# Ledger of designs, part 114: designed miniproteins, single chains, continued (2)

Each design is a single chain, and the fold is of that chain. pLDDT is the mean over its residues in the fold that is shown.

## One batch from the design tools (miniprotein)

Design m7959
Fold by ESMFold2-Fast:
Structure m7959 (fold): chain A 77 residues (1-77)
Amino acid sequence: SAALEALEKAKEALEAGDIEAAKEYLQKAVDHAFTELPFDRAMEVAKLVGEAVRAAKAGDIEKALEYVEKAIETVKE
């Protein structure tokens, strides 16, 4: 899954402290989710990604990673 690959890359970027790269991968993950998943699950991924970006901008990398992990599980459903 391209959405899953993008979320995994976002996770790696967050762990490296590269917030700009993480944001780019998170946007790619949302774009792929709307292509690959039913609309309601793609919307849930977009919501979780939005929360991850908000947490990362606030400097809460642990919280951002929690939301990315939830998005990964949503894609796997």
Scores: mean pLDDT 86

Design m7960
Fold by ESMFold2-Fast:
Structure m7960 (fold): chain A 101 residues (1-101)
Amino acid sequence: MEELRRGLIEGLEEGARRLEKDPEAVELLREGKEAVEKDGGNGILEGLRLLYEAFKLAFKRPELRPLAEETARRLAELVPELRDQILGALEHAKEEAEKEL
């Protein structure tokens, strides 16, 4: 659990740096990081939910799409136990953003 928590914190922080052109996405990722830090295992679900919301914002901007994909790939490397959840969040966020365009 501690390794998983550390990987999520690192990945969410890196994601905030990559998505810096969308301040709302950055705020969501920072909030997700704080949830993981504060609530441990319970915060993991909240962190993943906020990651999904940040991905939805990123996919509305063509310049952020490859950065969102790289963020998901990096998170899956850091937290292989959550690989399916992370990649699923990315795919669902992409589909939802495309429906709103």
Scores: mean pLDDT 82

Design m7961
Fold by ESMFold2-Fast:
Structure m7961 (fold): chain A 64 residues (1-64)
Amino acid sequence: MRELVVRTPVLDRETVEEVGRLVDQLAAEGRLSDTEVVLEADDITPEGARGLQALGDRVAALRA
């Protein structure tokens, strides 16, 4: 299994959108099922938290 680690000082909406693009690319390449996505942040904004929840749900659906 592969691991994709994204490190950011603040997990905001823009960062979640960037991670979303990486997830979409992994799914298109057939690599999402074999890849764990790990996010490391010192702080999280309310918009980042909402985006992360939506992204998690989307990743689960794409792996199904």
Scores: mean pLDDT 78

Design m7962
Fold by ESMFold2-Fast:
Formats: structure tokens, C-alpha cells, sequence
Structure m7962 (fold): chain A 97 residues (1-97)
């Protein structure tokens, strides 16, 4: 479940990060995928959702869960390409299905 994994990542590793650390990690993700949107940097929910997706993707890959990894990477790309509250809500609905 991508939503559950993203939530676990946020609670376990991301809650200890300060704002500057969160922003720098989000910038690293943007540079890795070649997509940069300032809206992600300004919205805390988008920032933490991206970090949670990246951490969940890392864990899924380490566990060999190729299906979950594919779902999490698709969500990450969606938020990077169209970083909006509507895109985040659409992704959350897809995870609930």
C-alpha cells in the first residue's frame, strides 16, 4: 500500500528533518528527475509527500517489491510534473483504490 508506506516514511525518518533539510532533499529529487517546480518548495504537504514517496520507493526497492516501487515512483513523478493540491488528492485516491 503506497499511502501506508509514505505515511510510515514520514513518521519514522522525515519528522526529525528541519525545513531547510526538507527543502534540500526535495531539490535533490527534482535534480535527479530533471523536473523543478517552486510550488513544491513552498507547500509543506507537497514537500513531505515527495520525501515520503522517495523514502517509500527506497524501502520498496530494498525489499524487492517491484510493484510497490513502480507505484511510488509514478506518484513521485506526478507530483514533480504537476505539483498541486489537486494532484496530491488525486494520487491519494489512487493509493486508496
Amino acid sequence: NPEERAREARERGLGSLNREEVVERVREIMERYGLFNEEVLEDSDLRYSLLALEEGLRIAKENGDEELARQLEAGLLTLLENPSREALLALSREWAA
Scores: mean pLDDT 70

Design m7963
Fold by ESMFold2-Fast:
Structure m7963 (fold): chain A 85 residues (1-85)
Amino acid sequence: MVLPATAKAYGGASNGVARLRVTVTPVGRPELAVEVEVTAPVTNGAVSADVEVTAPDGTRLRARLSGTATNGEVVMEGEGEAVTA
């Protein structure tokens, strides 16, 4: 079954690289949220990331996020999907 998902990320940026904690949450199912750590390049204050992760139950989560880096702080939002076994 395919569920829509939302994604949010927060972290810091230094030397043109963002280090982010990304939370991918299936819509209506906050108990199935998964956190992953990712790194992404910062280009002119903009950051984008594609995340693909498999949860322990076999659920595959995919999300695309975009956001901005300001004063070394990064905030991103995005959307994706969760595919359950």
Scores: mean pLDDT 81

Design m7964
Fold by ESMFold2-Fast:
Structure m7964 (fold): chain A 60 residues (1-60)
Amino acid sequence: MSASELLARGIALILRGIGVEVQGGIANGDILNPSAEAQAEGDRLIAEGRALLDQGAAAA
C-alpha cells in the first residue's frame, strides 16, 4: 500500500475503534461504561490503526 493509503486506513480504524466503544456504551445504557468486550474490540482496532499510521509515516 502507498503511504497515503496506510495513513487513511489507520485513521479509519482508529475512528471505528472509538465508534465501537461509544456504541458499546450506548448498548450498555451508559456511554461512559462500554462492556469489557466492546472496550477490548475498540482498543484492538485503535492499536491496529496506530500501527498503520506508523507504517505510513515511515513510508512517507
Scores: mean pLDDT 78

Design m7965
Fold by ESMFold2-Fast:
Structure m7965 (fold): chain A 80 residues (1-80)
Amino acid sequence: AAAEAAERAAERARGTTEMYLSMDEEKKEEALAEMRASAEASSDPELRELGLEAVRAIEAGDAEAAAEAAARAAELATRL
């Protein structure tokens, strides 16, 4: 269950990174703002930090770092 949630989150983060890299610059700014707002809306401080870490990885085009942060967040959410 936790492992499956982590795998799903990692796949989504990789897909989101690929989608982000294909966007024009104006759409990238809008997408980043929305992703940051979503991460900041988390009431749990660790989930918030992991969400922001994933957003920074997506911005950098690092799909694997984004996947790792998203997987960790999904595992933590399962334990809360």
Scores: mean pLDDT 83

Design m7966
Fold by ESMFold2-Fast:
Parts: C-alpha cells; sequence; structure tokens
Structure m7966 (fold): chain A 98 residues (1-98)
C-alpha cells in the first residue's frame, strides 16, 4: 500500500473508533450509522489495494458496531453490521490465501 493509502486507513479507523464511543455514550443511531459507513470505506480501500491491514480494521469496527446495534435493538443496523463483518472476513481469508 502507498503512504497515502496507509494514512487514509489510519484516519478512517480513528474516526470509526470515535464514532463507536459516541454511539455507546449517547446511544446515537446516527453515530453508529456513520461508523458503519467508515467500515465500508475501509473495506473498499482493502479491496482496491489488496490491503490486509485495512480489511482487519474494517472487521474490528464492524464487530463493535454489531454489538452496539444489538444493544440499541436496531435490526437494520444489526443486519448491515453483520453483512460488513462477513464481507471483511471473506476478504481477509482471500488476502491470506494469496
Amino acid sequence: ASKETILRAIGLTLRGIGLLFEAELTKSVEALEEALRVAEELLKLAEKYKDLFAAELALKIAERALELAKKLGNKELVEKAEELKKRAEELIKKLKEE
């Protein structure tokens, strides 16, 4: 990965972590939705650049978002987080086998 791609992945990860803390403290659905958008952007970067690091970060954000979505009882966010988690796991497996 280029230096630019690594810095972007780090920036997205820090934003995602901050949004997950906001969602946990405030019970904000909007913060949780934004955290899932960040995870999706990390996953797209991982797919484009074959970046295992970005894929693993996307997985961690999706896993925590899933736990928070379940606590909030938001079925749509649970389903979206489960889909992102599955996509990240499949990409990680593919990248490790290459």
Scores: mean pLDDT 85

Design m7967
Fold by ESMFold2-Fast:
Structure m7967 (fold): chain A 74 residues (1-74)
Amino acid sequence: DAREELLKQLPPELAAAAREYALSAIEVEALGRMYFEKKSREEVIEWLKKEYGLSETIARSIVEKAEAVLEELE
C-alpha cells in the first residue's frame, strides 16, 4: 500500500495528523516532499501538475491539505 509506505516514513506525530485529516496517498506524498525536501508550495503544485496531470485547482487543494497537517506540528 503506497499510502502506508509513505506514512511510515513520516515522524509518528505527523503520520498521526495525516491519518486524522484522512490524507490520500498523493496528499501524503506532497506532505513528504514539503517536510523532507523542503519544497515550496509552488514547486509541489508544479510537480503534481507534471507527474499526475492535475489541474491548478486540484493541485493547490492537495498542497493546502498537506500544509494544514504540516502546520499542526510546527
Scores: mean pLDDT 82

Design m7968
Fold by ESMFold2-Fast:
Structure m7968 (fold): chain A 90 residues (1-90)
Amino acid sequence: SNEEKAKKILKESKEKVEKALEQGDIELAIKILRETEKELLKIIKDEEKRNEIKGLIERLIEFFKETDDMEVLRKAAKDAFESMEEILKK
């Protein structure tokens, strides 16, 4: 299903973003988030879910551009991915 595909994309993206941040590669983390946004928006048919997920990813990308505190970035990424997982459960 599209829901199962979206959940898989989200899980894989979370792992890739966490790895990029562990390596201090904020630019790679942003690239992964942009690719994740594009793939999720192709699959998610529900307009409300699409808008909520797009908002979370765009806010996270903006945050990644404004700080280099890796602990803060890792927590923000974790919280955002958990929020996106909850949106997909609806």
Scores: mean pLDDT 86

Design m7969
Fold by ESMFold2-Fast:
Formats: C-alpha cells, sequence, structure tokens
Structure m7969 (fold): chain A 74 residues (1-74)
C-alpha cells in the first residue's frame, strides 16, 4: 500500500541520518539532508506538509538520534 511504502521510505531516511551521524557528519548538514529527503517524499506521495513542518520534523529526528548516540558513547 501507499502507507506501507511511505513508512519504508521514512525508515530509509532514518537509517541514512543515523549512518551520517555515526560517520561524524555535522548535525546541521545531517538536518539539511533529512529536509531534502523529506521534501522528495512530499513530492513522491503528494503529502500535505509545509516546509516549516518538514524542517521541524527533520530537526527533531536528528536531535533525537544525536542525543541517543551520545548516550550510547557515555
Amino acid sequence: SMEEELLKEELKILTEALEMIRAGVPKEEVIARVVEKLRELREKFNLDKSDEEIEASARTLVDNLVASERAARA
């Protein structure tokens, strides 16, 4: 279904962001990449999401991943 394909693509974005963080890519660069991927997803699935909502979602996702990785290294 479209919903299953959307979730699969969202999981790919999450996985790519985590790999970038682990590779030492700066947080703002990872956020920019996630924003780019979420915008592609919006176009592909014709999602009713604003640029502001996409940017907020990307920042929250990356901030949570960075915090989780810092905790794992402590």
Scores: mean pLDDT 86

Design m7970
Fold by ESMFold2-Fast:
Structure m7970 (fold): chain A 97 residues (1-97)
Amino acid sequence: SAMEEIERNIELGKKALEIGKELAEKEKDPVLAEETRAVGAWTSFLLSGGEMEPREAAEAALSILLSLGKNTWSEEEKEKLRRAAERLAEALEKAAE
């Protein structure tokens, strides 16, 4: 039902914030930690809209963050952000099972 889908998406959004925070706390680089939190927050926001699957939301969050920093991100920083988004997507897919 639509209600069950909404409840699932709210729960996945909460898990995106929690997983993003946990991944950020494990990062020794303060910049990468902040970037990882931002990926989690954007993924949570996108999941709350109810139209995206976990991986799709994480990939969209990454695209938003890369777009916001398009003239300031190094290739190394982009790769770190891509890895953070991938780890979040994998963890959310596990949580959705």
Scores: mean pLDDT 78

Design m7971
Fold by ESMFold2-Fast:
Structure m7971 (fold): chain A 86 residues (1-86)
Amino acid sequence: HSRTLDEVVEELRKRAAKYPPEFQKAVLEIIDEFREYAKKLTPEEQVRLARFLRNAFRVADEIYRLYPDDPELAVKYLKELLEKFR
């Protein structure tokens, strides 16, 4: 595994703790799905994925900040991104 990707995954798992407990599991599952996808990638592609994930989770954090009463919107955004990699 790419060290850069593993570092970003740990960063994202810590960020998931900011969501309500019922949504933390969904966010962590999405992170794990991206990590599994990354196993099929070259080390260079994993670095690009790590950068993409960092940016995607920043957008999700902004969605949650703007709509704190609807954390499902941030989770839905991340799930839709994951589906594009399937």
Scores: mean pLDDT 80

Design m7972
Fold by ESMFold2-Fast:
Structure m7972 (fold): chain A 78 residues (1-78)
Amino acid sequence: SAMEERMRQKLIEIIKEKLAKETDPLKKEMLEAILESVQKEDPSILHEKVTTEEKKEAALELIGEILKEMREWAEKEE
């Protein structure tokens, strides 16, 4: 649906904005993996790329931040 496509595009925009502002190399790598998994609609990319405990912690933190921003955006669109 048009709403689902809009939500997907907003998710991609949030990830790209975070990636553009990120200076930590580990967090950049995890943001790139998250972006690729969303763009390709393939969560296995995260499984392949998140190979250490440190990468896992960074990925979970970033996913939490992205989901929070998505929720805040969705609430404002009501």
Scores: mean pLDDT 82

Design m7973
Fold by ESMFold2-Fast:
Structure m7973 (fold): chain A 84 residues (1-84)
Amino acid sequence: MHTVEVPDRPGLRGGTITFAEDGTLLSMDEIEIRDVEAARHLRELTRHSPELQRLMDGLIAGAEQGLPVDVTLLPSRRRGPEPS
């Protein structure tokens, strides 16, 4: 398991992200991204997560086209396997 702590900064409200050994996203706190620099910073911190890399790439590409970066990442637990 690998845990990444995202610090608060201008344009970024951070949180904790946890990954499996293979880079699969296991859990994430609520993170707010308001600037392209925040998206780039989060991309660097999450290099082991192909899902977060793709999401950040999309935000950066949108910003290059003149779109504002205004995204809130919510805790993503789409699956609910019952606890053993």
Scores: mean pLDDT 74

Design m7974
Fold by ESMFold2-Fast:
Structure m7974 (fold): chain A 62 residues (1-62)
Amino acid sequence: NAALELEKEATRRALAAGLSLEQAFEVGRAAYDAYKEASKTQSEEEAIKIGRERAEEKMKEL
């Protein structure tokens, strides 16, 4: 499941960046939600990119 793998990837990256467990879960969820929404209109590859970009944005907010 690409959405779940993207969530795990984003969560691991946030933890590696020094964010708390709670913040890391927020980053993972943001990636998951963005991917899921983008997958309705975008290709799989583009939806993954959008999910990763949203995770990066969320990390900058925290």
Scores: mean pLDDT 85

Design m7975
Fold by ESMFold2-Fast:
Structure m7975 (fold): chain A 85 residues (1-85)
Amino acid sequence: ELEEKIERVRNALEALASVAAQEDPEFAKQVREDGEKIVELARENPEKAREMAIQTADDAEKRAKSPELKEAIRGLRNAILTALE
């Protein structure tokens, strides 16, 4: 169960990074780097993983102009609510 929840968050972060790469490649690199740290923390410190994932979504919203990127952010927020709550 926990591994399935972590995979859900990882998939959402990867989707966000892939969409972001088309309009903000430097931000996409940061999302991938932060995403790896979030996934590592999710098993050991889910509260900190949740905080980092929320921060990643917030940072993405500041940069998001395309409907595709906004949808990817919604996917990440949903993954946080269902996996890290």
Scores: mean pLDDT 81

Design m7976
Fold by ESMFold2-Fast:
Structure m7976 (fold): chain A 74 residues (1-74)
Amino acid sequence: MVDEIAEKIMEIIKERIGEEELKKLSEAAAAGDPDAVAELSRLIAEAYREVKANSNVADEDLKLAVNKVMNELL
């Protein structure tokens, strides 16, 4: 379930900015670009709010899913 929530968060981000732009932001953030880190954090927060509003997901599972996405992208 945590994995499914993490996949849903990733799908929302990809639908918003596209897979190519997400890859560029992730690479820039990994290289230490603070603007890229801030933008990814904002996108993750927006996707989190959308999943929370549209799903009966436990807050604990949602938090674990967010941490998984952050570890994958940052």
Scores: mean pLDDT 81

Design m7977
Fold by ESMFold2-Fast:
Structure m7977 (fold): chain A 94 residues (1-94)
Amino acid sequence: MKLSKEEREKLREINKQIQEAIKNKDVEKVIKSWEERKELLIKAMREKGVPEEVIKKIEEVYDEGIEKLKETGDPSVLDETDRKIAGIVHDYVS
């Protein structure tokens, strides 16, 4: 799936916010920025015709990662979430 220039710019800004929040140990801001990233990507996927079954799997992985972050306060749990999302995307495009 190819993101538009506007979508890529928004994603870049969200990723910057996540990195800054992690450096500042601001877990609430990490959660909020990750929820914004989820919403951006899910909306883009739907608009570009990605199957709902694939989108649902990605949403479930994001939600699981956010719940773990809320429970642990450890942003490193998001690394596992990103790895799982990458696997779903790879399986879909392969």
Scores: mean pLDDT 80

Design m7978
Fold by ESMFold2-Fast:
Structure m7978 (fold): chain A 72 residues (1-72)
Amino acid sequence: MLEEELEKQLKEAEEHRRKAQESPPGSPERQEHTRNAVLSLAKAARLLYKLGKDEEADKLIDEATALAVESG
């Protein structure tokens, strides 16, 4: 169950990252997709912490933080 939810969140994050890159820089669409990617990565990180995979979770938090900084 947790592993299935993790895969779902990672897939959603990847799809939103792809859509953000396909959107014009500075557009509301790019910001929206980037925000959704950050949220999905944060959810995935929480699931990884629950699974005891702290190093992988920390990496996803770093990725989410980098995306959030880029989006403003």
Scores: mean pLDDT 82

Design m7979
Fold by ESMFold2-Fast:
Structure m7979 (fold): chain A 103 residues (1-103)
Amino acid sequence: NTLEELRRLAEQAIEAIRNDDLETFERILEEMKKHANPAAREELERALRLARLSLTADPEMKERLREGAIAEVARALAFAVGDLEGSDEIAAQVFAELVKRLE
């Protein structure tokens, strides 16, 4: 199931960035891109940029940049779900819940 695979990959990506494992984070996001529509791919690319910036940032900005990368992964997941059959309601619910939990 593509939706379950995307959710699993998103969770693994979040854990990787929290552990400053950029190599694993990038590999997982490239895998997610294979299942992503253009909007989701754009958010995954933003997540990669924020993750890379976090590695060279000072401690106070590092946490904010990591949270930003996680938020972009959540948005990518919601947009990718929106591209799947029967997913409009699910995409709206997933996006709202993920955004709420990341604020």
Scores: mean pLDDT 72

Design m7980
Fold by ESMFold2-Fast:
Structure m7980 (fold): chain A 68 residues (1-68)
Amino acid sequence: SAAFEEQFQLALESLLALTRHLYATDPARAPGLVAATLAQLQAQLADDPEANERLRAAVAKTIAELEA
């Protein structure tokens, strides 16, 4: 539904902003904190494997860009 996609997009944008912030402010702890936050969000979307994969792929891409 449109409402789900809007909520998903806001959650995704927040997660990516948090990922960038943690890598900038605490790079030693950032990988663990991001992985824990991603796992928590994926657990909330356990019934939607496509949404889970979208979250994982976006976070992985953002981390790869920050570690380049």
Scores: mean pLDDT 84

Design m7981
Fold by ESMFold2-Fast:
Structure m7981 (fold): chain A 103 residues (1-103)
Amino acid sequence: SMRDVMLKLVSMQVRFVGALTEMYFTATPEEKEILDEINRLFTETSRQLLENLDDPEKMKKIFEEWVKRIEELAKQLSPQQQAIVNALIEYAREVLEEMIRLL
């Protein structure tokens, strides 16, 4: 149902924002700029996914392009922060697959 799709998206947003906020507390000014860009891309990509709920193949393409951009940005973060970002990407991938299955 659409409600189940929206609940998956909200759960992803809460987890993502929470993890970024925790990383922000120990981040350098330079790392904070990278985290801000990661957050901006997450917000923009979430919007693009919602605009393309009728096209699962386009949703997958949008998601994979986002993954590549986030992985490139994460290279500028500490190894511990990179591990957190990678875990968020894997969780987001699982959420996307579940959303597509529910559509």
Scores: mean pLDDT 85

Design m7982
Fold by ESMFold2-Fast:
Structure m7982 (fold): chain A 86 residues (1-86)
Amino acid sequence: SAAAVQAFRDRAAASGARLDEIVNKMLEAAKKDRQEGEKLAKEFVEKISPEGARAVVARLEQLSKDPEFGEAARYLAEVVRKLLEK
């Protein structure tokens, strides 16, 4: 039904917005303190699906060349990858 398709799209959009919120919080924390960024990454990865955690890694890898967040993004992508391998 059209309602079911719209509900799926609304959930996907909410998940995307949440992904950006999660990534931004981790990047800001890691920019100030790498251990705080790692702590937030562990906390968020425990609360999301493995598919969601892979989406976080992909988003961080897209930001790896950013002049402001690139170093933090590379560090956090490595942290999340290691958490997914446990």
Scores: mean pLDDT 74

Design m7983
Fold by ESMFold2-Fast:
Structure m7983 (fold): chain A 78 residues (1-78)
Amino acid sequence: SSSSRMSGYAISGVGHFVEALLLAKRGDVEGARRHLEEARRNFKLAAELSSPEDAKKLLEAGEELEKQGREAVEEAEK
């Protein structure tokens, strides 16, 4: 169902974000960047399966996580 697929994509997005943070902490900047892109993609796919109101919330949450991930990658590059 659309609800099950939406939840699956949202969970996958969070999982990729967590992996990106762990990789950045270990200095794997390239791995972290790839997982941030996958997190972004999964949040967009979840939003496409959602109502307009829920899609906005999912995209805003995804953007906030992406910002935090990019800050972690930038710190790891220093």
Scores: mean pLDDT 84

Design m7984
Fold by ESMFold2-Fast:
Structure m7984 (fold): chain A 90 residues (1-90)
Amino acid sequence: SLEERLAELQERIDKLVEEIKKARENGDTERYIKLKQELARLLSEYREVRREMVARKHAGLPPQQRAAVLAEEDRKIRDEENALLEEIDS
C-alpha cells in the first residue's frame, strides 16, 4: 500500500539522517556528500508517494478544492524537509 511505502521510506530516511550526522562528526566528507545525495533521492520518492496518497484520498473533491488541499500538503512537505535539512546542518 501507499501507507506501507511511506512508512518504509520514512524509516530509510531516519536511518540515513543518522548516518549523515555520523559522517559529518567523523569528518568523512566523501561519505557525507554521497549520503546527502541519497537523502535527496529518498525525499523525492517520499514526496511523490505522499502526494499520490493525498490526491487519492481527496479524489472526490471539486477540482479547485482538491488543488487547495494538495497545495497545503506541498507546503507541509516543504516545511518538514526544511526542518530536516536544518537538523542535519546544525
Scores: mean pLDDT 87

Design m7985
Fold by ESMFold2-Fast:
Structure m7985 (fold): chain A 111 residues (1-111)
Amino acid sequence: MKKTLIEAELKGLKADGPVTVRVAVTNLSEKPAKVKITVEALDENGNVIDRAEAEVEVKYGEPPKLVELTVNAKGITTLRVRVEADDVEISAAAVSVTTGQVLNVKKKELE
């Protein structure tokens, strides 16, 4: 079973209070994808200070599925998004709706 992990990160966000992250997920495989999305806010020391999660199903040939998750930031915060799916190829992008900043995406496929 192949696992796909896409990670996106925005470092050095200066925000106090709720930050909404929009994650766009596209299924590139000809079978339904069950996708887990996790958004974490990390402090300056790399400690997770807040977390939000969602699970969505994305069908092949659908337009990008948009999921919005809100986490609380405090001081200098890193936003981290993880998008996980089993046995499918997916594409993902993430943006902080609250600040207008795009998260830097890296893709890792796990066996």
Scores: mean pLDDT 81

Design m7986
Fold by ESMFold2-Fast:
Structure m7986 (fold): chain A 105 residues (1-105)
Amino acid sequence: MREEVKKFLEDIGWTPEEFGVSWDVLFALAELVSNFDIKKMEENIKEFAEGKVDKNGNPLYGPFRFTPEDILGLGKGDKGLLASVLKGLLKEEDVKEIIEKYLNK
């Protein structure tokens, strides 16, 4: 799973260099978003793993996309949702409440 997720994230441009965060943070974000749509994440990873290509040999998959709000969360540094999750400072209930507030602001 992790290696497939990493390759998928790299292909869609989600890298530590691009976002200024570690792979652990990117994996945590992918897992958090997938908790609301695990089937969509599984389908995207499966399509990538199946090696679907167009007539020109380019990969054909439904890229796993975060909302603009999720992307903004990456830029919040130590006050961001991702930094809080990575540090293990939040309980599951607190994480859910923060995500709900984040998406509804």
Scores: mean pLDDT 49

Design m7987
Fold by ESMFold2-Fast:
Structure m7987 (fold): chain A 91 residues (1-91)
Amino acid sequence: LIEEAIEYARKAYEAAKEGDSKKAVEYLEKAIELAKEARKVANPEAQPYLEEAVRLLEEGYEAAKEGDMKRAALLSRAAIRLLENARRIEE
């Protein structure tokens, strides 16, 4: 779940860097879904990182819908770092 959320967040980051708002929105939507599912089953120590990652992904989704690809890319990259931290805690 966390690894899949990271994969889709990376795809969203790449789409946003290319200026593809439709793909960025689709990939962010999938990353949000996966991150929320990961949060339900995560270790309590990882949960704050997953909660913050979901928040950043949701802000990125709104930015992507508004066509703000620079903001969508920045928020996606920040979320990826938090998801990677959560993944390390789950090991």
Scores: mean pLDDT 86

Design m7988
Fold by ESMFold2-Fast:
Structure m7988 (fold): chain A 69 residues (1-69)
Amino acid sequence: DRDRLDALLKERAELGKRAQALIDAGASPEDLQAIRDAELAFEDALERGDLDAAESALGRLRRVLDRAE
């Protein structure tokens, strides 16, 4: 589903901007690790073509960012 992939990539871009803002603000080592883990899980899911796993990884990233902000 190209539309679903496009939506996931747009969400990843927005979450990536939020993650960078936290890094620039000096986020904790725990938050930085959680952000990296979620981003790696998203990239792994995309490489495998698993859009459900990719969506789950972005959901984890969003929760980490919402908690850290």
Scores: mean pLDDT 84

Design m7989
Fold by ESMFold2-Fast:
Structure m7989 (fold): chain A 59 residues (1-59)
Amino acid sequence: SEAAEAARRGLAAALAHPDDAALLGSVLWGLQKLVEETGSPEAREALARVEPLARAAGV
């Protein structure tokens, strides 16, 4: 699904740039919206993986 593809791309970007607070904040917000709007399990899994990276980066 488009939601699953968006979640995979967001997670991949976050993993490639784990110290980019601005990027991590944008990915976190996008994944939160994707979960809220679609309930995608891929988006929930990506969100769970991105949250600790964003927290470590000060987001």
Scores: mean pLDDT 85

Design m7990
Fold by ESMFold2-Fast:
Structure m7990 (fold): chain A 77 residues (1-77)
Amino acid sequence: MFTEEDVELWEKAIEALREGDIEKALEYMEKGNPELAEAFKEMLKEAKSEAERELAIGITEGMLRLPLGVKRAIERH
C-alpha cells in the first residue's frame, strides 16, 4: 500500500495543480507517483487548446484524489 511520504507528495501535487503551478505539481508527482507524472506530461504534450490542457489537469487531480480518499476512508474505518 502507499506510504505516508507518497501521500504527502500527492497532497502537495494537488495543491500545486490547484494553484496553477504545473511544474511544481510535476516535481511532486515524479517523486510520489512517477507513472502518473509521465502520463500527465504526455496529456499536456497532446493538448492542442487551453480547454484540453484544463481537462488533462482535472483528470490528473482526480487520479491523485481517488487513492487519497480511499486511504483516508480505510484509516478512519
Scores: mean pLDDT 76

Design m7991
Fold by ESMFold2-Fast:
Formats: C-alpha cells, sequence, structure tokens
Structure m7991 (fold): chain A 68 residues (1-68)
C-alpha cells in the first residue's frame, strides 16, 4: 500500500519502531489527509502508543505530505 510505505518511511526517519507504521497508516485511511482531523487524532494515537503527541503529529503530517 502507498500509505503504509509512506508511514513506514516517516516512522523510521523519526527513529520510532516500525510497528507504529500500521497505526499511522490506519489513521490516515480513516480521516484522510485533512490536517485539522490529523491534529485532533494525534492525541488519541499518542495515548495508544506512548509516543509524545508532538512527535505523533509530526509523523502524521509528514506522512500526509508524502501522499499529496
Amino acid sequence: SKIINAATEVVKLAGLPENLAQPVADLLEEVGLDEVKLREKAGELSQQTGVPEGLILDVLLLTAEKLK
């Protein structure tokens, strides 16, 4: 999938575990590339993964940018 490949690349670039790529890709498939919705969902994914919200947000936004 184009989304999972982009998410994997960004997660690795951020120094995060590759198993975070699937949750990132799933969230982008759920809400699309809308920056406002991604910002709203960053907190939920942060709580699920234990990764700081700001880093999750950066990963989501960079992954979305690669898919434009």
Scores: mean pLDDT 84

Design m7992
Fold by ESMFold2-Fast:
Structure m7992 (fold): chain A 79 residues (1-79)
Amino acid sequence: DYFKNGDFEKTKAYLESLLGKIVDRSTLLEIAEGLISHAHLYTKQQLRELAELVSQLEVAPELQDLHRGVVTGLLSFVE
């Protein structure tokens, strides 16, 4: 699991593969759990890049609050 291993390049490639697709709740929760729980494995600059990619993901309107929470949660580790 590249989220748990701090594999920035594979994690980035995975998030980039989701760009232009509508992300479902299960995928968004997997991203939240994987990245927020393992944020300490990434540099602040890597976390900023990953948060930017997550912010660019398309979600259904009912997931917008969860999506914003995930982005904000990631950015809290770069303060």
Scores: mean pLDDT 81

